Designed miniproteins, single chains, continued (5). Designs and how they scored, part 14

Each design is a single chain, and the fold is of that chain. pLDDT is the mean over its residues in the fold that is shown.

## One batch from the design tools (miniprotein)

Design m16483
Fold by ESMFold2-Fast:
Parts: C-alpha cells; structure tokens; sequence
Structure m16483 (fold): chain A 83 residues (1-83)
C-alpha cells in the first residue's frame, strides 16, 4: 500500500512530535516543526517515493541542517509511522 500522508496522519504526527519534544524546542524549533507539517499538508506525497529524506526536508523553509540532525529523522519516522 502507498504510504501517502493525509490530513489525519499529519495531525497525529504533529501531536506525537509535540508531546515528545515540544518542551525541548525554542521558538525557532517550534517554527521549524510547524514548517515540516505545513509542507506535507500542502504537498501530499507518498513517503516511499522520497529517496533522500534529508535533502527533501532541508529544502523546507526554516529547516536548517543542525535542526535536521537533531530532530529531522525523529519527525520523519513519526510521520511515516502515522501514515
């Protein structure tokens, strides 16, 4: 089956991420997390078709390499698990 993000899967992933790391994020980190999920809300994709998650996610406005290295894969893995 295709691993396509839906509004429900995105909402569930956002809740799980914010419950796990939300208290550890400063305002810039919270904005980066929001930009991740807003990107997927506007661009529903089959996650299995993304060959390089790091390059793809770093193309999202407000996502820097340091933020990605610390939280990017956690957010990605959460989104995959909820889709």
Amino acid sequence: AANIVTPESIANARELVMNSIGSKLNDKGKLAVENFFKHFEKNPVDLDQIKDPKAFLLSIKGVGEAFFEKYGYLIWDTLVSTS
Scores: mean pLDDT 75

Design m16484
Fold by ESMFold2-Fast:
Structure m16484 (fold): chain A 93 residues (1-93)
Amino acid sequence: MATVKVTIEAAPGAEGEYLVRVFDADGRPVAEAKVTVKSGGTAEATLEIPGAPDGAYTVMVLDADGENVIGSAVVDLKAGETAEATVRLGERR
């Protein structure tokens, strides 16, 4: 089992609920969590990925409906370890 710790930083006006979804190297969704972020605030989501092989994983932050990708990051996971990612909302064109 590996853990991904995602830090979400919201610009003013980017408050609300978001979905954090982790994808493996094959593009399969392996973990998901809902996060509430306050305007100009920071929130954390911790996602556990049971049975995950070592490798590159993509973290996507989506809107509450899971339809639009708002931000993303890539992390390298190792079994039994925690990988960290930071995604900033409201600052990407």
Scores: mean pLDDT 77

Design m16485
Fold by ESMFold2-Fast:
Formats: C-alpha cells, structure tokens, sequence
Structure m16485 (fold): chain A 80 residues (1-80)
C-alpha cells in the first residue's frame, strides 16, 4: 500500500540522516509525504532537516506547520 511504502521511505530517510546524507534524507521525506497524500508535510519535514543540518533553528517553521496540521491530527486521534 502507499502508506506502507511511505513508512519504508521514512525509515530510509532516517538511515540517510544517520549517514550524514541530508539531501537524500530530505528527498525521501518529500517522496513519503507525496505517497501519504500529504506533500506539504513532506516538504516541511525536508526543510526542517535542512535547517537542522545548517545549524539553524527550525522552531518557527515547526510552529507555523503545527498550527495548520494540529486540528487535523486532533481529529484523527478522536477518530481512534
């Protein structure tokens, strides 16, 4: 399934990040987001990784993104 493939790509992104391959980790997160039907999430995660690798504070981007996604995440938790 597309969801299972997205999870596999996230695990590959984790391995790429551990190996110091920031660009590959970012690309894999974008692909995972696309497969999960959440391309904006993948783009945000990729940008957060790049900011962390550059020694920059990702907090403003994380906060902005959570404001957009938080209601959706809370609705999914309530549906469980």
Amino acid sequence: SARAEAVRLIREAERAWEAGDVERAAELLREAGRLAGKPAMGEAAAEILRLLAAGEDPTPLEQRYLEEVRPEAEAELAAR
Scores: mean pLDDT 72

Design m16486
Fold by ESMFold2-Fast:
Structure m16486 (fold): chain A 70 residues (1-70)
Amino acid sequence: SEKIEELIKKAKEYGEKAAEALEKGDKEKAIEYLRKAAEYLKEAAILMGYDPKFVEEKTKEIIKEDEELI
């Protein structure tokens, strides 16, 4: 699905922006971009047939883990 591919592409773009923000010492902006990347991955996973509850729980886990590292 073209829509799934576009969502994954957007997630990758925001992940790269988060990495750039971290290199510049902008931790708050990095967290914002990581959350956006996670939201796009969540939408893609739901469209791929994953359980929305499972996706929500995994997205929260990833965000929490990344915030602790920043």
Scores: mean pLDDT 78

Design m16487
Fold by ESMFold2-Fast:
Parts: structure tokens; C-alpha cells; sequence
Structure m16487 (fold): chain A 64 residues (1-64)
């Protein structure tokens, strides 16, 4: 339905925003000279946040 498509689009935009934030954070840390081990740890943290955002979006879409 149109309502479902709008919910999916909104969820995609919200997830894209979280991904953009994560990319910017990692880029800033890399430019600041953070060691690779620290960058890998932060990447894992950001990946977890993105997965959580996707799961929340999935729940909202399934309830629609």
C-alpha cells in the first residue's frame, strides 16, 4: 500500500542518516590519527547502531 511504501521510505532515510553519521565519525577519527585497532572497534560499534536502527525500522514496517 502507499502507506507501507511511505513508512519504508522514511525508514530508509532514517537508516541512511545513521550510516552517514557513522561514516563522518570514522572519517574524523581517521583524520585525527586514531590507530587502526581503535578505528576497527569504533566501526564495530557503529555497525551495531546501524543494525539496531534497521531492526527498529523492520518492527515499524511489520506493524503497518
Amino acid sequence: SKELEELKRKAEIEIAAVEAMATMRLTVMRLAGAPEEELERERERMEKLIEEAREEAKKRIEEA
Scores: mean pLDDT 81

Design m16488
Fold by ESMFold2-Fast:
Structure m16488 (fold): chain A 70 residues (1-70)
Amino acid sequence: LTPLEQAEIDLALAVMNAVLAKKSGDYETAIKYYKEAIKLAERAAQLGDPSAVKTIEWLKKELEELEKKL
């Protein structure tokens, strides 16, 4: 795996965990995984993934909405 491929895989896993936690009502865990996903998306952007900017924007909106529910 290249560093970019690893970042993309880790990002996908973090997003999946965040969505599953949100769906179960575990907002604390969902927030943790969305924050990890943002860091991974920022890493993917640094490594040249052009889609990562839109992913970061979406993740930040999801995080903002979840933080309002705590």
Scores: mean pLDDT 86

Design m16489
Fold by ESMFold2-Fast:
Structure m16489 (fold): chain A 99 residues (1-99)
Amino acid sequence: SEKEAEAARKLAAAGILFVAGQHPLLSPEERDRAFRDAIDLVYEAAKLAVESGNKELAEEAIKFGRKLLDQARELGASPEVIDYGEKKIKEAEELLKKA
């Protein structure tokens, strides 16, 4: 479906943005923004997957978001970005649970 294709594109974009956020020439603020934006893309992908009835894709999106969040912690993302990511992933998990 179109929603599934859009979810897949958002997951790919999240991965690209997360890698770009690791560039050594970026300020901590630019890096945190990139990580936050990547998490937003993961959340949007999970929501689109749930709305399309593709629970497998939604679970993959949530798993990917958890992986990015763990890596963001290791890379020294701010506590505010980590807290934001945890909230967004929990919201995605709730959407999947209700589907």
Scores: mean pLDDT 88

Design m16490
Fold by ESMFold2-Fast:
Structure m16490 (fold): chain A 83 residues (1-83)
Amino acid sequence: MEEELKKKIEELAKKAEELLEEAEKSKDKEKQKELLLEVEILLGLMRIYIGVSKLLGYEEAAKYGEELLEKLEKKIEELKKKL
């Protein structure tokens, strides 16, 4: 289960990173906002999987998820500064 939870967190992080790249590439403010909302939903799901990992005692999956989440949150803040 821990490895499966890590894979789910990785899948969500990859999707979020792809959407962030698309938002950065877009010159349409409305599209950027829509993409950022989708990213925020994915980060919410990541937080749920991290929380579940902690509850189940899967420390490695939780730590890995927290590191990925922190990296994504930093990228979002940098992008928001451009809006």
Scores: mean pLDDT 83

Design m16491
Fold by ESMFold2-Fast:
Structure m16491 (fold): chain A 74 residues (1-74)
Amino acid sequence: GDMEKLKQKLEEIDKEIEKIEKEIEKLKKELEENKDDEEKVKELEKKIAELELERGILEGIKAIIEGVLNLLSK
């Protein structure tokens, strides 16, 4: 049962990463459209940085789970 649970967690993490990636791309487009608004640029850059950090954490967790699954396959 443990492998199925870990695979489900990986699917959940992959969906969260994809959602964050799409949000980052949307914010980057908004940044380009608002490049003359210094306050808006600062706000968007901060939000992008926070999402990049969250994505990095999720990618790290994913790598750990994948490593555990590889070990359990032995």
Scores: mean pLDDT 85

Design m16494
Fold by ESMFold2-Fast:
Structure m16494 (fold): chain A 75 residues (1-75)
Amino acid sequence: MIKIVIRLSDGSVFEFEAKSLEEAIELIRRFGDENNVDVASLTGAILRLIGEWLDRNGEIPDGYVFEFELKKAQP
């Protein structure tokens, strides 16, 4: 199980749990869409999560926490 902690640039903090990398990526994308997040910020977070997964040979340890910051899109 992966614990995901998302911090927004306005100081808001959100916590989620995902059972797999695929669920984690979908959750992050959905959160970004619903919260009007900057695309570069969102893409960077997803790529970093995928990189962490690859560095661990496709295994994420139990109790793993992925924490990152997302910026809101500018008008």
Scores: mean pLDDT 78

Design m16495
Fold by ESMFold2-Fast:
Order: C-alpha cells, then structure tokens, then sequence
Structure m16495 (fold): chain A 58 residues (1-58)
C-alpha cells in the first residue's frame, strides 16, 4: 500500500487534497490533519493522482 505525506501543505491544500480523492472530510477536520498524516493512495484513480500533483504546484 502506497501513502503520500501531507507535510508542507497549507490547511487549505490539505482540504483540497482530501476533496480530490473524494474522502468527504469536513473542511475543519481536513485543515487540522497533522503534517505527518499518511494519505493512502493505493485505490486512487489516475485522475485523482494527477490532481494531487496539481495542488502541490500552485
């Protein structure tokens, strides 16, 4: 199983990441996710993986 760290992301970027993978996480909860949280990407579509790359490039 593969994971992506949310380290270095802003609270808004953390929310956008979780939204892009259709995690249905409330914005307030997503913004409080620790930097060391490992997001599982094993089941993500190719489109969702591309969105994660775009969020890092703002």
Amino acid sequence: MEYVSLKGLTPEQKYEVLKAINAHTPKETAEMVPDDFKLPIDGLTEEQREKLKEIAGE
Scores: mean pLDDT 67

Design m16496
Fold by ESMFold2-Fast:
Structure m16496 (fold): chain A 93 residues (1-93)
Amino acid sequence: MYLETVEGQGDVTVALAYMALYLENKEVLEKLKKKLEELLKQDPKNALALTTLGLIYYELGEYEEAKKYFEKALEVDPKNEVARELLEKIKAE
């Protein structure tokens, strides 16, 4: 990912979400959750935002909400392997 021209919510938000998941920082996850919910109000079919919200809910232990967002992400982008694999983990484990 490029560093200087990223003012968009998508790329930076996804990178920050992955970093927050790695660090297990709940405050960062809550801030990212709110930003992603705002993005989805503007673009409800943003598969990246839906998947990232699912990841955040999964790490917060909100598995029912995580499942909901992963299912929505797969409705928008059926080839989303991250959403598919995590949805399978929620169902199996």
Scores: mean pLDDT 70

Design m16499
Fold by ESMFold2-Fast:
Structure m16499 (fold): chain A 57 residues (1-57)
Amino acid sequence: MEEVEELVEALRDPSVTEEEIAKRFGLSPEDVRVLRALLEAGATPEDIRRWIESRKA
């Protein structure tokens, strides 16, 4: 999914706020914070993709 690559790029951009990412990708700001923490801890874009797929309604 192209949106996952855009999500990962936004998560890596420190100038983009958690609330802006949440609005853009249909997530909560809390979820965005968790995803950023996972990337900082060494999670891969593939890990982020699987997390999103498990949460998508």
Scores: mean pLDDT 77

Design m16500
Fold by ESMFold2-Fast:
Structure m16500 (fold): chain A 65 residues (1-65)
Amino acid sequence: LSPEEKRKLVIQAVGYAIRGIGHELDGDLEAAAEDYEEALKLAESIGEEMPAVRKRLEELKEKLE
């Protein structure tokens, strides 16, 4: 990945995380979980971690079970 490509993926991952937070505040836990999963997948693809997003997703999965 070029630095420019990596930066674009970071921005996309952050965007998904923000959308997920919005859905969670709206009470749409399933949509929030989907956005958090996409954020984490994008971050993982570039070797980055999002611990706060991972924690929120784990908490949502407990509620969706």
Scores: mean pLDDT 82

Design m16502
Fold by ESMFold2-Fast:
Structure m16502 (fold): chain A 93 residues (1-93)
Amino acid sequence: MKVYRFLVNPVIETADGTITYDKVEVIIDDEYVFRMEATRTTNDGVTATGTGVAVAKTPEEMREISHEVMAQMLAALLDTKEDNAHVEVRAEK
């Protein structure tokens, strides 16, 4: 088993605040597991957290579904208007 963690915490500026990628991990052990955590903070003090998981059997499938999970989680975080909300996205191949 190998675990890769990204040390870069990119911040995305939105119309009403920021989204920070808190964790991005890839786990390789007979399959590929991509996990991410992100936090959205608005200018009026609303916060939301997101967890994304993608599971695939090949590197090519992992590349595809990890992008899908990232896009879906970003959209879900941007669409939430509730304080202390949590969104989850999961995809498997």
Scores: mean pLDDT 77

Design m16503
Fold by ESMFold2-Fast:
Structure m16503 (fold): chain A 71 residues (1-71)
Amino acid sequence: MADAERAAERARALALKRGQSEEVAEEAARLAGEAARAYAAGDLETAARLAARAAELLGDAEAAEAARAVA
């Protein structure tokens, strides 16, 4: 469903805007892309877990906790 490439690009851009390092931005982009692919495949558990890790790297602990709760 979600465009995995677009999700990865948005996560990378957001991490950089929030002052994260390029290494963290790249990891967040990779996790967001994988989460979008899992969601498209109907694997909501994997999608939620990967999204939680991406949110944590973006400094959004609240979103990470919420996503992890549904995994």
Scores: mean pLDDT 74

Design m16504
Fold by ESMFold2-Fast:
Formats: C-alpha cells, sequence, structure tokens
Structure m16504 (fold): chain A 66 residues (1-66)
C-alpha cells in the first residue's frame, strides 16, 4: 500500500494528477484504512477540477482519522 501511495505522491509532484489518483486508488484497495491515501486522492481530484468528488474522499479520510 505505501509503495503505491509513494508513487502517487511522486506523480502528483510532477503534475500528473490522473495517474497520481490511480496509484492512490491502488493504495486504498490494499489498505482501505489508509487515511493519507484517501486525502491525497481528494487533492488529486481537486487538482483535476473534480471538487465535488474530492469532498467525498476528504470526508472518508476524516472518518478514518479518529
Amino acid sequence: AEEYHNEGVALFKQGRYEEAAEYYEKAIKLDPNYAEAWRNLGLALRALGREGEAVKYFAKAQELEA
């Protein structure tokens, strides 16, 4: 899970937001409790102009961060 998240972060820093989102989704698939991956997926979607979808992923990250 962390390896996919790290690759997503590297892609995000390159401005490759769609690819970053795919890697964050892979991280979440392996570890659904990975709050940082949910938050970073939201950030990638926001960068793509998909703010309505991003809000749902931010909410999930907050739910996991007790």
Scores: mean pLDDT 81

Design m16505
Fold by ESMFold2-Fast:
Structure m16505 (fold): chain A 73 residues (1-73)
Amino acid sequence: SNFERAEEAVEEGRRIAREAEERGNKRAALEAGIAVGMGLIGLGVGKIAGDGEFALRVAEEGVRRAREALEAG
């Protein structure tokens, strides 16, 4: 389901946050932390509204930004 995929994206965000912290990349760690927070909000709002597409879109967008920050160094 879109909610399960959104939850997977949030967990990917947590993974990126840990990797960024281990590397000392403060910017990537912050971006990943924001991505996790926004993904969790999107999941909560999406579940209340019955909108799995919204939840997934918010979570995946956050992860993309976090990954870009990690790749930028």
Scores: mean pLDDT 84

Design m16507
Fold by ESMFold2-Fast:
Structure m16507 (fold): chain A 117 residues (1-117)
Amino acid sequence: KEVEELKKEGEKYIEEAEKLIEEGKKLATPEVAAALDRQLAASRAAGAAVAAANGELGELEGNYKLAEGNYQAAAGAAGMAHALGNKEAAEKFQKAAEYYKKAAEKYKRALELLKKA
């Protein structure tokens, strides 16, 4: 089914983004890594709150919210690393942001299809 395919594609993009986040954190200063961890935790909490809604859409809405929040967190970390002259960490976080954005697009499309059903 198209919705299940979009969910799997979104999950793969999240997995790639998470690998890049861990690589970036190893290259980043402790300050940038800590700021990113706080933003990712806030995004996870927001996504979980949305997912706790008892509808068929709740899980996908939670996944979309999480991916969008993680995109913003990773993009912010990339900007901080760049400002500090840490080009390698900035590149890893920027690539992670791109994958989170792709995941959000897949989950958004899955939500559109479910709402039409």
Scores: mean pLDDT 85

Design m16508
Fold by ESMFold2-Fast:
Structure m16508 (fold): chain A 63 residues (1-63)
Amino acid sequence: MKAKEEELRKRIEATKDDDIGGISELLAELIRLELEDLAEELGKKFGVQVLSREQAFAPPEAA
């Protein structure tokens, strides 16, 4: 939904570099919603390495 993407983009812009908790919550929400473009933007802005969807959400195959 476009409205949700706009909200998350605004939160990325409003987040401070020292707000590790806020950055982590945003990243988790973006991954949960599979918003790869916004997850990349967050990663580039704050220097966080973002895994691809396949790597981030791949369930561990039976150990």
Scores: mean pLDDT 66

Design m16509
Fold by ESMFold2-Fast:
Structure m16509 (fold): chain A 104 residues (1-104)
Amino acid sequence: MKELYRKTGEEMKKKGEEAEKKGDKKTAGLYYLQAAQSYYAAGEYDEAIELAEKAIKLAPDDKKIQSGAYLTIGEAYRAQGKYELAEEYYKKALELDPNNVTAK
């Protein structure tokens, strides 16, 4: 299963790179976010963080992409045992999308 998620992440990363080369920063950000989420599911936490940070830089005005990226970074840091960093990024995600707490 983890190998399948990694392969999906690699394909999404390629689509992000293609969109970035075409100057479509928002589409590139979305693909990099999808790649980050796939790498996280594969247990590739450092790659997930790097791609999520790239998504934030490419889509600075898209609150949904930024919120998803911060959440992914937080989850990856938590999985690595970096709890203080995880908490910081969770707070950033909630700040951009407070409605993520609909599981009340």
Scores: mean pLDDT 84

Design m16510
Fold by ESMFold2-Fast:
Structure m16510 (fold): chain A 67 residues (1-67)
Amino acid sequence: MDEAEIRAVANHYGLTFTEEALKLLIEKLKTVPSREERLQMILKVADAAKAAGKTTITKELVEKVVP
């Protein structure tokens, strides 16, 4: 998963990443073997942000959603 693709998914949902959150998510996604599982992980983070009423995905939220 490249950075542009991750940002595009977030932007589709009206969300943005902090630089720290994006960097952390990219590192966690490197350990995920399939592209489909990586997409599900990004969507899970986006869904958690929307459920929390947030427009910005922070490092703390990524750590909570993706252990």
Scores: mean pLDDT 81

Design m16512
Fold by ESMFold2-Fast:
Structure m16512 (fold): chain A 72 residues (1-72)
Amino acid sequence: ADELFLEGLRAYRKGKYEEAIAHFEKALAIDPDYDDARLFLAQVYAVMGKEEERLELYNTVLTSHGFAPITL
């Protein structure tokens, strides 16, 4: 998981957002509780203007901590 997360960070720093998304999603497939990968995935979606995907990732973090999801 960590190696894929670092590859995602490298892609993100180079402005290659599609590659960053792919690496973060692979990290989450190995470790679904990898909150850092989920938060950076949300950051990439925010930069790309994908508000619905960002909200879904934010709500996943909220529900894992016992809070109700936000529906706008």
Scores: mean pLDDT 72

Design m16513
Fold by ESMFold2-Fast:
Structure m16513 (fold): chain A 78 residues (1-78)
Amino acid sequence: GQALIREVHELVVEALRAVAEGDFERARELLERAAELMAESGLMSAEEARETMEATFEYMAGLSPEEAAALAERAAAV
């Protein structure tokens, strides 16, 4: 339960760092991995997990590098 939520959280934080570095391909790959883990865990359906991570990627892609870096630091502190 908690260990998986932590792993998904760490992947999302790393995706934000990738966006801050301009590496959108890596960010997408990290979010795809997060979606797989969420689906495999039974937290949500595979479809819901993909939709959630796609929305997350679109949100992140709209951030400036500075905004993405700041959000990653704040998210890592939680």
Scores: mean pLDDT 84

Design m16514
Fold by ESMFold2-Fast:
Structure m16514 (fold): chain A 83 residues (1-83)
Amino acid sequence: MEKEEETKKEYEKALEVVEEALKVAEELEKLDPGLGATAKGLAEHLKKAAEEALKKGDLESVKEVLKAAEEFLKKAKEIKEKL
């Protein structure tokens, strides 16, 4: 039960980060449509990966997706500043 609760909690964090990244990708698409489309694709991929990890109850995989989502959000913001 504890592992399932923790996995769900980490999944919720991952979704929150992915949702923020998707908003940045929408802004990026207004500046560079091709780059924004790529960023949206990555955000959707991360969302699906988080869902699959949660479905399997794999806490470690959910944590890895969260880290990947955080790095993606950081890079997306950096790219937006350069445009």
Scores: mean pLDDT 81

Design m16515
Fold by ESMFold2-Fast:
Structure m16515 (fold): chain A 65 residues (1-65)
Amino acid sequence: SVSREVGDALLAMGIAIEHGISIKSFKGTEVTIEVPSSDEELVKKAEEAKREMEKRGVKVTIVYK
């Protein structure tokens, strides 16, 4: 359904919030999240969420800090 794509965007937000990852900005269906590059597990989770969201048509940018 249409709400599935929105759910995928919210999934990345949920992962970011749960693991202390900062969300920098949103522009329509374009999402930017910030991840501490020193935490390999958080990076993996962010990459997984990005891949899932992009597969469904949502653009995701990950900024590593």
Scores: mean pLDDT 65

Design m16516
Fold by ESMFold2-Fast:
Structure m16516 (fold): chain A 90 residues (1-90)
Amino acid sequence: MREELEELVRRLEELYAEIRALVREGKRRFPDKQDYFDRVLFEAEILYGMALIAYGVGLVTGDYEFAIEQIKKYLEELEAIKKKLEEELK
């Protein structure tokens, strides 16, 4: 379980970095949509932060099952954000 939790956190960090890169490209290509991209980035930042809080709670309490389930949920939401950004950049 601990190893699975650590792998999920690595995937979370990679996905968040990809979203940040897509937002930066979107802001460069569509200067009239700055507010939209800022809101999307803020949503991603909240989800990323919540996932890291769940990770910390899992480490402190030893409830790795709870942390894994929460991080998986936030990964799904972040993946949806990434897909939406990729569609916007087509």
Scores: mean pLDDT 88

Design m16517
Fold by ESMFold2-Fast:
Formats: C-alpha cells, structure tokens, sequence
Structure m16517 (fold): chain A 65 residues (1-65)
C-alpha cells in the first residue's frame, strides 16, 4: 500500500457528499490517487474521508508499505 501524508495549504469546502472538507493546516492521509487533479484522502483531524483536488494539498511524506 502507498500512504501519502499531505497538509492542506488552504481551506476547501466540499461541494458534493463524496468530497472532503479541510481547513488550512489540516493533515490528510491520501489513500487513493484518482487522477492527476484529484485524490481520495482522510482528514486526520476530523476522521472524514472523500475526494479533494490535489492543488489544495502539499505532500509532506510518501511511504510505501
């Protein structure tokens, strides 16, 4: 499995039920890469999961398990 730790660089509010809301500074775990613009991630502060545009995230660490 690939785990990518990222941090939100700005607030993002989910516009659909399948999207993830984040606040600037939230750490998220990317669980799946959907395409070059969109990932599925879990917000580690809230426990919510959903789709989020990659442009709102800064990658901190990549781990291969």
Amino acid sequence: EIEILARAVRDYTATTPDELSVKKGDEVLITEIIDFETVRAKNLATGEEGLIPVRYLEVLKIEVK
Scores: mean pLDDT 80

